# Designs tried in a protein design run: designed miniproteins, single chains, continued (3). Part 37

Each design is a single chain, and the fold is of that chain. pLDDT is the mean over its residues in the fold that is shown.

## One batch from the design tools (miniprotein)

Design m9262
Fold by ESMFold2-Fast:
Structure m9262 (fold): chain A 77 residues (1-77)
Amino acid sequence: MKLEPRPVSLYGAASPDTPLADQELLKETVVSSEGEAIMLASMLAAGREDAKYIVVRDADTGEVLAVIPNSIGEKFK
């Protein structure tokens, strides 16, 4: 079960409706699986408390592939 390698861009956003111009580009990479894309987005979310959502976009089409909410606990962490 292997996805074809795809170029993706990962963006930090304050909301799911944040315009692309206001989204912060965090990383450009090539992913070999959907699980890899989700894992990278989750790791970026953990490191970026200011980004409430991580948006994974296809680099060629700009299509949104995944939106990962940054729900890291507000308490003690």
Scores: mean pLDDT 68

Design m9263
Fold by ESMFold2-Fast:
Structure m9263 (fold): chain A 68 residues (1-68)
Amino acid sequence: MHEYPSGLKGLAILGEAIARWLAGELTEAEVIELFDEALAAGLAPADLLAVARTYQLDAVAAHIEARV
């Protein structure tokens, strides 16, 4: 399948970012950096935006919107 390796990597980065954010280990700036890495790994901007909005990461959501 197309994008199989990159999609898997992007999902892993996203999952780690959210888990660490919920644990209080990351600032919003660090979450933005990890979301940028997930985008670079091939994750769709719409999926990242939906996750950012779900967790009320408004600064992250605004950053993703500026990149699309």
Scores: mean pLDDT 77

Design m9264
Fold by ESMFold2-Fast:
Structure m9264 (fold): chain A 87 residues (1-87)
Amino acid sequence: SELEELEEEEKKKLEELENTPEVSDAELDALRAELARLLEELGLATAEEVDAAVAAARAQGLSRRQLASLVRAQIEGARLYKRLLEK
């Protein structure tokens, strides 16, 4: 069922997050810059909008590790979107 599949995915995401080493500010900045570059190339967001979104998430109490995970997910989504536009 979809519910069992979602529980399995959430469990895997939580296990990955717990086993991920601490992310440095430099690594987070590199990920943020990559996301900003991709989104600007696609016309979806500016670098300033990406910076504001990351700052807002940090203000909500997300750790650097959680922020890095979210930014990586957004990078993957942007790359998928780019591939769909090319095909």
Scores: mean pLDDT 74

Design m9265
Fold by ESMFold2-Fast:
Structure m9265 (fold): chain A 83 residues (1-83)
Amino acid sequence: LSKELEGEVLEGVALIMYAVTKLALSHSENPTKEELEEAIKLLERAAELLKEAIELMGETPELREALKEVEEEKKELEEKLKE
């Protein structure tokens, strides 16, 4: 695979993981500690994939914004887990 194509695949996978995680949480009015921990792990992996995509493709506004959103969501869930 070319670096560009590999980066595009990683971005796509990260965005799917992020979307699925947000959808799962939106269906849970009272997320359990286990659900929050699982979501945090998925968001951490999505952030890793986006960072790899940035490394392979270069930083674009789209990749920067996606990474920011994933990292912000993860921080919000980590705060909920501490409560």
Scores: mean pLDDT 80

Design m9266
Fold by ESMFold2-Fast:
Structure m9266 (fold): chain A 79 residues (1-79)
Amino acid sequence: RQAARDRAQAFDLASIDAQIATLRRNLRVLERRGADQARIDALRAQIAVLDQVRDYIRANPDSSPADIAARYQALLATV
């Protein structure tokens, strides 16, 4: 539960937005260079997971750190 609090600090909206922005910049570079489609798809999947976590936090602003961490892990398991 202490570790879940530390994870929640990493999953604040500003940190998630910064991570999404970085991944989107990397995706544009890979697309421009004609990189391996599997690598492009993996980055798109990571962006989609973070977008869903961000939407979950916005919809549930009173969510516990444990709830946010559990949602992130559940979404990771689907990609």
Scores: mean pLDDT 73

Design m9267
Fold by ESMFold2-Fast:
Structure m9267 (fold): chain A 86 residues (1-86)
Amino acid sequence: PVLSKEEREAIFNEAAKLFAKEAREMIEAGKLSPEEQARVEEVIKEFERAVEEGKALSGELKERLLEMFALLVSKNPESEAAKVLA
């Protein structure tokens, strides 16, 4: 069976939500630098706004989400979020 575009977008959105949760936990634990925290918070807010408004994610936002995923995986490679993208 081939995943539809809608199914692939749903999987990406679920992964992004999981990474957003992980990022907030890392921020609360003081594991991100101030610069990393500011960047991650901006990306999460834009992502949540797009999802809430039912809008498709822009290529620029997807790129920033992937950069956030890479950062979080590098700091916690054993997380559930890292396993979703592996």
Scores: mean pLDDT 75

Design m9268
Fold by ESMFold2-Fast:
Structure m9268 (fold): chain A 67 residues (1-67)
Amino acid sequence: MTEEQLGQGGVLGLSSMLRSLVIAGGSPKDLYNVANAAESLGEVYPKVREEALRVAEEAREAARQRE
């Protein structure tokens, strides 16, 4: 398995988690945790950094709307 495949799998997993939290009414804390995890993923896997940062920003936006 390549680093790119691992990074893509991570982004997909975090995007799915974010969607589930939004549907289930997740707390701002949970949404900020997803944002932090996505940023860390982008640092470890530079090839998916842009996608990871997009997930992080979506998670922060969702958290702000629930505060």
Scores: mean pLDDT 82

Design m9269
Fold by ESMFold2-Fast:
Structure m9269 (fold): chain A 94 residues (1-94)
Amino acid sequence: SVIDELKEIVDRFLSIMKDPRLKARAEEALARVLARMETASPAEQAELIEDLGVLLHTLASEEAAQLSPEEAARLQAEVDKLLGEMVALQRRLN
């Protein structure tokens, strides 16, 4: 299901992030999204996934700002791959 695939993407995001505060914010955001997904239309589900992706990008950028340029580039590349998978999920809902 889209919900199961979204959970797997976010679990992989959490595995690459190091900052426990940023991880907690991502987990809280996922919980809110999942609660709304159960009753959401496909269009609303696509919007929820888009909003979550924007938040995850912001959290990754906050962590990257604390890293060396080389470590930041590696983190950003890994996160960009996951965000690409979220965009693919969003497109399947339309």
Scores: mean pLDDT 88

Design m9270
Fold by ESMFold2-Fast:
Structure m9270 (fold): chain A 93 residues (1-93)
Amino acid sequence: SELAETAARVAQASTKLEAASLAVLAKEAGLEDVAKAAIEASGVTEEDIEKAKKLPESERVHLVNRGVQRALDSGLISPEQARRLMHALFGSG
């Protein structure tokens, strides 16, 4: 899906904890394909996922926003792709 492809590109630009946070939020939103794409693209481990799960939700959101901004700044995703991903994860955009 386009969301999974966008998430993979965000994860490539992300730190391990940012990518793990993206995967956790995607799974909580019911976006299993997006979560898998982020994990595969970043190489995050089960330990990274467990660390992200222990963070407050506000910190996970902050980390995902940083990863998305990094992907935008790097030209890996368009503003429209970022908006669609953020809308799918958070229901706003």
Scores: mean pLDDT 86

Design m9271
Fold by ESMFold2-Fast:
Structure m9271 (fold): chain A 74 residues (1-74)
Amino acid sequence: SMEDKLQALGREYRARVEEILASGLSPEEQRAALEEVVAETRARLREAGFPEDLVDLLVGIMRAEGRALLEERE
């Protein structure tokens, strides 16, 4: 289902963000890695058939959440 696909993609996104946070990368490199993960997640959502407006909303939320997690570690 669409809900199951969203949950699976959300879990995968969170796992990849946690991997970036656990990395020895600099803050600048972590931000770059986050943008790559966000771009890949956007492509996967589009491939899964989600509408463009929903993809933009979800990607915006995911990017904001990821950035907040990176900033909380200062």
Scores: mean pLDDT 83

Design m9272
Fold by ESMFold2-Fast:
Structure m9272 (fold): chain A 97 residues (1-97)
Amino acid sequence: MTAEELREEAKKLREEAKKKKEEAKKYGEEAAKKMEELGKKANEDPSKREEYEKKAEELRAEAAEKMNELTEEVKKLEEKAKELEEEARKLEKEEKE
C-alpha cells in the first residue's frame, strides 16, 4: 500500500537525521578537545602563541561551518520525513472514506 511505503521512507529519513545529529555531536566534541590542546601549547610556548591562536581560530571557524551544514541537513531530512508522513496520513484517510 502507498501509505505504508511513504511511512517506511519517512522512517529511513528520520534514522538518517538521527545519525547526522550524533555525527555533529562527535565532531563538536573532537573540535573542542583540539582547541583545548592548542590553548595549552600557546601557554607553554609564547614564541608560537600567535600560530596556535590562529590554528584555534581556524578550527573554531571550520567547526562552526561543519556544524551548520549538518544542522541544515538534519532539518531537510526531518522536513522531508514530515511531508511523507502527512501524505501517508491523507492516503490513509481517503482509504477509510
Scores: mean pLDDT 81

Design m9273
Fold by ESMFold2-Fast:
Formats: sequence, C-alpha cells, structure tokens
Structure m9273 (fold): chain A 78 residues (1-78)
Amino acid sequence: SREEEIKSDIELLKKILDEIKQKNAVRPLTDEEIDAFIEEFKEKYGNLNLYSVLRLLKDLGNLNPKTIDYFEKQLEEF
C-alpha cells in the first residue's frame, strides 16, 4: 500500500542519513562517494526518493548535524 511504501522509504532514508552524518563528521563527501552510496542502497532497496534526498544533502555542503536532524524529523511525520 501507499502507507507501507512511504514507511519503507522513510526507514531507508534514515539509514542513509545516519551513514552520511557519520562520514560528514570528518569531511564532505565526494561525488564518487555519494554515487557509490546511492548505487549500494538502490541495489538493496529500490527507493524512488533516494536520489533527490541525497543530492539535496550533498548540495548543502558541509552537513550540519542539526540539518540532518531536521530532515530526519520531516521524514518521520508522514
């Protein structure tokens, strides 16, 4: 169902955001690293919104933990 698909997407995005948060604590991710991340998670999960969220986070540059927390909170509110 639509609700099940949205919940699945939220869980996938939370996992990706957590890994990005951890990696971005030391330095910004490169294009190659982000693309590898996207490919790995597409292979495992097939999420439709994955690319747009990850590209948005990349475009923000040096990710502030508060920014990641904001996106995680928004994803939880569906």
Scores: mean pLDDT 57

Design m9274
Fold by ESMFold2-Fast:
Structure m9274 (fold): chain A 98 residues (1-98)
Amino acid sequence: MEEKEEEIRRKKEELKRLVEEGKELALKELKEIGENGAKALEEALAKSDLLSAGEIVAIALRQVANRYLAEGKEEKAKEMLEMAERVEKAIEEYKELL
């Protein structure tokens, strides 16, 4: 039945979208806080497959969240953590179908 292939394609497209959204957010926030990690993140993502890119993006978002928590910026930290969790969930859902 073709439904499993369609579900895999759907989850792959969802993961691609969330990785791109999380990447844009992480890069924006890294540049905003003056961290030298923005270039390193771009270089790592350019060499990564989709799953590795998702994991890298989730890690970057969690690192930015920890920085904001250290600065007392709880609302910004929460935004980063929520995006990281969405990416992590999409990775798990896509992996489950492979």
Scores: mean pLDDT 82

Design m9275
Fold by ESMFold2-Fast:
Structure m9275 (fold): chain A 57 residues (1-57)
Amino acid sequence: MSPGEAVGGSALAEGKAAGKPEAGERAAQDAIRAGNETGSSRVAGEAGRKALEEAGL
């Protein structure tokens, strides 16, 4: 499992739990992309968090 996949799963769950599944999906996609491009779970986490913050989470 890539760093992006692990972080993406967490972001998706957070969005769903907050009643904003679309925000979670966006955050998961951004996290997976960033993690795969950099190989870094830290960068993946930052991308996912940024997407959730843009959605107001």
Scores: mean pLDDT 76

Design m9276
Fold by ESMFold2-Fast:
Structure m9276 (fold): chain A 96 residues (1-96)
Amino acid sequence: MTDQQIQQAQQDSNDLMDTDINSSSNSSSMYDTNINGYQSRLSQNPNSSVSWTGLGGLYYVQGNYDDSIRYYQQSLSIDPTNSYSQQLLQQTQQRQ
């Protein structure tokens, strides 16, 4: 697992949490834009574990834990060593 991939996944999750904290900033529009961005990346590279992790994080901050879990599981099916996806999956399952 590369430090760059871990850092990117962590940064994407942190950015989403910042937008969730700022409820006055059209958070639903920002999430839609980010979801479309990850969907575009996955269309070009469906084996990107990091992109699946980012998509899962977007659904997590929206409170859609079921879809978040599915996307983290997809990330882990591609890269089972992605510790960040493992941690987020565990946390999301506890929130159901």
Scores: mean pLDDT 67

Design m9277
Fold by ESMFold2-Fast:
Structure m9277 (fold): chain A 76 residues (1-76)
Amino acid sequence: MEEEIQKAKEKAQRLKEQVRRDPYTGEVLFSSYSSLGDERAKEALDALRAGDVDKAAELLGKLVFEEEVKKAKEKK
């Protein structure tokens, strides 16, 4: 559990930094999540389009972290 949480944090942090370096990568990822009906993905995409890259990166990081933790829990 603790190791899985730490790996999830590292993955989320890497993706946040990637979105900050290349906002286009964030837009592609958010479009994929938005098709799944996640309202936070839509909010992140709206923030990215408004030029609020920091808010978009934070929302993406939260989504990725929660997905990784959920997957880790469901496998056990």
Scores: mean pLDDT 71

Design m9278
Fold by ESMFold2-Fast:
Structure m9278 (fold): chain A 67 residues (1-67)
Amino acid sequence: MALKVSGTVITPEHLVELHEKLPDAELHLIDNELYVVPKDPSKIDEYAELLKKILPEAEIEKTEFIE
């Protein structure tokens, strides 16, 4: 399971902040949409809330597919 981040432009500065705050997540940028895949699935809700704080304009959705 992954978190899909859409509705905002992901900048290099956003990616740096996300790597610092979510160091155990995999970040995939596909067609200007960011997918955040936590290595620990139990952290999915925690990471969703953290993403809302970092990217308040973004739409965040739980998804099962990233490929």
Scores: mean pLDDT 76

Design m9279
Fold by ESMFold2-Fast:
Structure m9279 (fold): chain A 75 residues (1-75)
Amino acid sequence: MKEEIEKKVREVLLESGVDEETAERMAQKAADIAEKSDDPVLAASEIGRLAYQEFGLTPLQAAKVAKAVLDTKAA
């Protein structure tokens, strides 16, 4: 679960042009938040907000991260 979210978020960010160091940090943070939250929608929303506000990602990149978390937790 945690490893799947980390992997998926990292892949999405790298494909979106985010550097490996930032992608890895965001992926780790996303996996930690998703593991602690039982609500996939709330987890995805919080992670997307952090991607935009704390990591300085674009709204599109933040939305892709949120979608990756939501899709992985819903599987």
Scores: mean pLDDT 80

Design m9280
Fold by ESMFold2-Fast:
Structure m9280 (fold): chain A 85 residues (1-85)
Amino acid sequence: MVLEDGAVLEVAAGTKVTVKALSGSAAIKNLNTGEITILREGESKTITVQEGDVLEITAVGGTAEVEIDGKKYILEEGARLTIKA
């Protein structure tokens, strides 16, 4: 499934979110803490979201895949996804 820029997904606390930079880089920003993780092409990171977490995922310079509890979403270049637990 391809997500439009600015999509927001609400998930339960304890949900696993896996972000993979399919091409270019991807950024994972925790909006509560300001922490930013940069994924380079081919890299992936799995995060278990905690209650109250707000994560912003951006496909930077390419395409990113976001897997949430076994369901896959595609972010095209420049698209952002917000995940809220």
Scores: mean pLDDT 84

Design m9281
Fold by ESMFold2-Fast:
Structure m9281 (fold): chain A 77 residues (1-77)
Amino acid sequence: MSPEEVLNFVKERIAEAVAAGALTPEEGTRTLSEVEKKLQEGDFEGAAKILEEAAKRSSPYGREQLLKAAEKVREAS
C-alpha cells in the first residue's frame, strides 16, 4: 500500500470518529496532521503510536476506528 493510500484510509477512519462525536473536528485535524507528518518522515511506527494514543482518549467506537487506522499504518511499513 502506498503512503497516499495509507493516508486516505487514516483520513476516512478519523472522519468516522469525528462524525460519531468520538473526536472533535479540532482533535481530528490535529491527529491527521501529526500522522501525515510522521508518514512523510517514513516513521510508520510513530504514526501508528499517535493513532493509538488518540484511541485511548476516544469513545469505544472512535477507539475502534483509530485502532484500524493504526493497524493499516503498521501493515504499510
Scores: mean pLDDT 82

Design m9282
Fold by ESMFold2-Fast:
Structure m9282 (fold): chain A 77 residues (1-77)
Amino acid sequence: MDDLIFEFKGKVLGYLRDVASGEKYEEARKGGLALAKEAAKSPVKEEIIEWLTKAAEELKGTPIAEVLEEMKKVIEK
């Protein structure tokens, strides 16, 4: 039930940490977008979109927010 969204959040938080440090920005962004592509096939994709939207709003004005917004667009496609 909640396992899929919990696992997705854990992986995303790992990538966001790398994006925040700047040292692995492109690698972390690429990984995040790949996770979003998989999340688009998930039965909990709506909940994932809501979480990404809130996270992007809280981190507005940072490179992390840009990656979260890109991930949301990939899931919505």
Scores: mean pLDDT 74

Design m9283
Fold by ESMFold2-Fast:
Structure m9283 (fold): chain A 95 residues (1-95)
Amino acid sequence: SDSQNQQTGNQIRALIGSTVRRLETTLTPDQRQQIRDISSDVGQQVQTSSIQQQIQLGRDFLQRMYDISGDQDVYRQGMIGIDNIQNGNTVNLMS
């Protein structure tokens, strides 16, 4: 449903924003600009995507963040966040 799509999109965008904030303190200015540009682009794509596409966009975003930063802890915590979002939506869809 549209409300479930909007809820998932909001959760994915919140996760993107928190990931960017965590990485910004340790990255170079060029890396910070790259992650801001990527997060803006992905955030826009999430708004027009299905729930399944939103989850995949979140996973792909985290992989790109890892490729830029090398921060395994942020990557692992982010992926756990995506799994929790996906599992929450699955329970709501089965109810």
Scores: mean pLDDT 84

Design m9284
Fold by ESMFold2-Fast:
Structure m9284 (fold): chain A 55 residues (1-55)
Amino acid sequence: MLTDEQLAELKALVEKSFGLPPLAPDTPLETLPEEARAFARYAAREKFGKELVLP
């Protein structure tokens, strides 16, 4: 699982990459559009070396 710091950084990266409004800190990644979830999985692997499991 990502640390809170890594999760916050990942959310900021998704916001920037997809032009989304600022995500609340408690917003589950599972609620994001499919394309944003796919990008989040990719970014977590590339940036943090961690596998992100999303439905």
Scores: mean pLDDT 74

Design m9285
Fold by ESMFold2-Fast:
Structure m9285 (fold): chain A 85 residues (1-85)
Amino acid sequence: MEEAQRLLEEARALHRELEAMVAAGTLTLHQAIGYALRAIGLIFDADLLLKRYSDDPEAQRLAQEARRLAEETLRLAMEAIRAFP
């Protein structure tokens, strides 16, 4: 449970950080690639937690929400990458 809560907090922080940089117009291509890779790592970590805590409904819920946020972060990062010349 605590591990799933920490993963969700990390996914939320990463998503907020990327949204803030996109809104500020300060995001570089290198940073966008970095966010995409970090989001992929969080998706992997969420999948590991979903397998580890298969019998814990609360941990499953938190890990699924973390995975959703990581997927949204990856989508946003990939859109930013496609927008670069």
Scores: mean pLDDT 87

Design m9286
Fold by ESMFold2-Fast:
Structure m9286 (fold): chain A 56 residues (1-56)
Amino acid sequence: ALRTGPLTAQERRLAAGLLLQARREGEPLDDALLSKIAQALGVTVAQVRAVAEELA
């Protein structure tokens, strides 16, 4: 995973999938959840938050 610029299509898809799963389970989309997803994918919290905002 590259730390600069936008996410790859695969990274964006994985982030979106995890965010949608959390929403279905009633989990809050807080900074703690975004940090866990970012760590799991090797990307930044800001990049995961951008995906979450696109899904809203």
Scores: mean pLDDT 76

Design m9287
Fold by ESMFold2-Fast:
Structure m9287 (fold): chain A 100 residues (1-100)
Amino acid sequence: MKQEAARKLAALGITVAGLDFAEMLGDEQEAANLRRQAIELLKELVEIASKMDKETAEEFLRAAVRIVSRHPELREALLEIVKDNPFLYEAVKKALEEES
């Protein structure tokens, strides 16, 4: 699980870097596609994190928050994904407060 979560975090980082570049170029179609891909990666990462020990899950979610912190739509999507898991919700909320 830890190696799988690390791969999803790396993919998320690459996808968000691509999103930053697409937005800079005004490529609205590519930006929309990359936001969708980032949301799917966040869902996969949260599913993996839900099966981890609490400390490790918090570290991966904190890293995900740092990656998406500049993208309001991705921040909102992450909160929506974790809303039904109180522990993951509080971990994400706290990490978002630290990035604000």
Scores: mean pLDDT 85

Design m9288
Fold by ESMFold2-Fast:
Structure m9288 (fold): chain A 84 residues (1-84)
Amino acid sequence: SLEERLAELEAKIDEFIKKYPKVTKEDILQLAYAIENNDQQQYDDLVEKFKKEANLTDEEIDELISIGREYLQVREELLARRKA
């Protein structure tokens, strides 16, 4: 179900934050929103913060982007189904 998928994505976010405590859920969502809105400045600022302060690799940042984007998509699909 979409509810189970949302819970799985939230668990992935929680595990990532436990592994990299300098990364917040808000940072992950802001990164996803920056991509959706083509906000290059916010994207660049967040990527630099993750690399310099949290020591994330490009591969780890790509994983965060994937998780954040899937989380937003599943939330939107769930909300749309509840209105239908």
Scores: mean pLDDT 81

Design m9289
Fold by ESMFold2-Fast:
Structure m9289 (fold): chain A 62 residues (1-62)
Amino acid sequence: SAAEAVLQERLDRYMKALKQVKAPKEDIERLEKMRKENVPLRELIQFARDILEKYLKEIEKK
């Protein structure tokens, strides 16, 4: 569906951002595994967002 395509693209943007901020490989691999296991996209996006916000705060602290 068009909605699913939009959510997939949003997830891909968060995954790219996580790699750019050098989030732990373990967190990225966990997200990729959950994606393969067909975890709901909205849940994956929320998890990716939470990880990204955590690492952005650590960058701002420095």
Scores: mean pLDDT 80

Design m9290
Fold by ESMFold2-Fast:
Structure m9290 (fold): chain A 82 residues (1-82)
Amino acid sequence: SLIDEVRAVLERARRLSAEEALALFEEFYARHRPSLTPEQAAGLAAAVAHMRAVVAAHPGSREAQRMVLAALQLFLQDLEEA
C-alpha cells in the first residue's frame, strides 16, 4: 500500500545521508504527486524546495537530515488521516 511504501521510505531514510534521504523523498513525491490534492501537492512541493535549499547550503548536515525525516513523517501522518 501507499502507507507501507512511505513507512519503508522513512525507515530507510533514517540510515541515509541528508542528500540520499532527500533524493529518496523526491522520487517518492514525483511518483505519487498526481494522486495528491492540489493543496497537498503545492504544500509538499514547497517543502521539497525548502529541503533542497537546506541540503545545498549545509551538505552532510544532521539538521538537514532531521528536516527531511520530519517532512516524511508529516506526509505519512497526512496519508494515515486521509
Scores: mean pLDDT 75

Design m9291
Fold by ESMFold2-Fast:
Structure m9291 (fold): chain A 96 residues (1-96)
Amino acid sequence: SLKDKLIEKIKNAKTPLEAFEIALEAVGSDLLTIDEAVQLIKEKFPELAEVFRELLELYREGKITLADIYEALQRAKDGEMSLEEALRELVEKAKK
């Protein structure tokens, strides 16, 4: 199934950024719950699991958009800041 393929892609992701992008797609498509996506991230990248959960909850509540998330990921990819710093900044902005 598409769900099984996305789970396998997350498990085989080589970087936290790659895993996060696939997990966001799966949650946004209602193929994974937030808990399922967070558990998959926690197994490979436990240091990012908490900020990832916070971000998905904000997305679920409509407090951030997919565009906001992709912008944060792009800033990390471009080397402007670490992935954790980019995600934390987005979470803090959404709380204001």
Scores: mean pLDDT 83

Design m9292
Fold by ESMFold2-Fast:
Structure m9292 (fold): chain A 110 residues (1-110)
Amino acid sequence: SESFYLSATTKDNTEISVEKDYEEVKDEKEIYDKALKEVKELLKDPEFAEILKKSNSFSEILSELLKKGEKTKELVQKLMALYAEIIAWSGGDIDKVNKILDKVIKDLKK
């Protein structure tokens, strides 16, 4: 299987990276359900919950966490691992991934 690599850099110049193999493409509902489950687990962290309340997209959440540096490194690692998994399940369709994740964020703010 083909693999891909994701990296992000914190405010304090710490690189966080994930390598992931592409997987068999899942249906959109299965991808949504996986993302919803994993984001709900992240919401148990008060820091993540606070950022989600103020954010309108998955990319905005990641950006805000990266600005906090070392304090949110574990949350960034978990979020990037989730992003990589959903990319793998979507066959690398980043537009689809972002739409599904943004829908999860919107639904959890209701």
Scores: mean pLDDT 83

Design m9293
Fold by ESMFold2-Fast:
Structure m9293 (fold): chain A 62 residues (1-62)
Amino acid sequence: SEAARQQKRQDLGKQIADDLEAGLRAGPLSPLVDVVRRAQAEGLPASEIAQREGAVLRELLA
């Protein structure tokens, strides 16, 4: 059924996101994960989250 396919896509998407986050936390990009998590917890809009991500990424790439 379509509902079963949608659920499977959501489950796979969550697993991929969890695996990517674990990989990022294991490497030099862990501060980026922390900034995004904090901004999400503050309820910031996507545009503000993107600005904070960009600022941290610029520091990591400098």
Scores: mean pLDDT 73

Design m9294
Fold by ESMFold2-Fast:
Structure m9294 (fold): chain A 85 residues (1-85)
Amino acid sequence: MEKAKEAFREAIREALERVEADPDAPAASDEEIEKLFKEAVEAAKKGDYEKARELLTKAATGALLRAVAEGEPLEDLRARAEAAL
């Protein structure tokens, strides 16, 4: 359990850093984000926390970039993402 939480926290922090570095980067589609998130959850259930972290980082980055593109303030997204951990 603890390793899964650690991997997810690292993934969210990495995603926030990527979005802050390039907030105008192309966002992933809803379907790609959902797919990556589902694969991350499945990897975590199998104990593959490294793969779960990588997949969740990609999913979170795509979701955050899309929200920024839709006009959501990055600071609000950061607070919400950190609260979800």
Scores: mean pLDDT 74

Design m9295
Fold by ESMFold2-Fast:
Structure m9295 (fold): chain A 57 residues (1-57)
Amino acid sequence: AVDEAVARGQAHLATNKAANLFFEGKDEEAEKLVTSNHGQAALDAVKRAAKEQLAQL
């Protein structure tokens, strides 16, 4: 079994990059980045993180 913390760290990095793309208005590129690597569950997580990051502005 993979270490949960390591998997979370990798997802966090992808999420941060996609969140930055969402912040720049590049929604389609952010969705492609996440979906190609991690599927739709990861895309939903990224959208939630991007929304939280945007709310901090």
Scores: mean pLDDT 63

Design m9296
Fold by ESMFold2-Fast:
Structure m9296 (fold): chain A 66 residues (1-66)
Amino acid sequence: KVEEAKEKIKRFFELHPDMEVSLGGLARALKVSKGTVSKAVRELEAEGVVERKRVGKTTYVRAAKK
């Protein structure tokens, strides 16, 4: 569920505040589908919690800085 994925993503970056992780890597680490993680990341980006960066065909996610 997207809300559970959002909570797991927030906790992940609380523990690893300087880490930059691909969408696929995040899905594997959290044991959540890539589609659910992608939707959760979009919602967290809209909330200012995470940032997305596209490098080639890969999307990376990191904790947002002030």
Scores: mean pLDDT 80

Design m9297
Fold by ESMFold2-Fast:
Structure m9297 (fold): chain A 79 residues (1-79)
Amino acid sequence: SVEEILEAIKIGKEVALEALKKGASIEEALRKARETLEKLGFSEEVIEKALERVRKMLENLKKYGTTDEKEGVRRYLES
């Protein structure tokens, strides 16, 4: 469901951001997020959709200093 995907995004984002703070790459952060979501019993379909959104958030954080896509685009256009 949409609610399960949103919960998986929230958990995946928290795990991935913690990994990045410890010096992990985006790929390593997403791997750790996947492992956590699998242990929590989320389905593969939910995990795949959630991690696609988390990847975009992490890429935006690295490029624009924010996890929000719209704010990231705004900062890019104003730079």
Scores: mean pLDDT 79

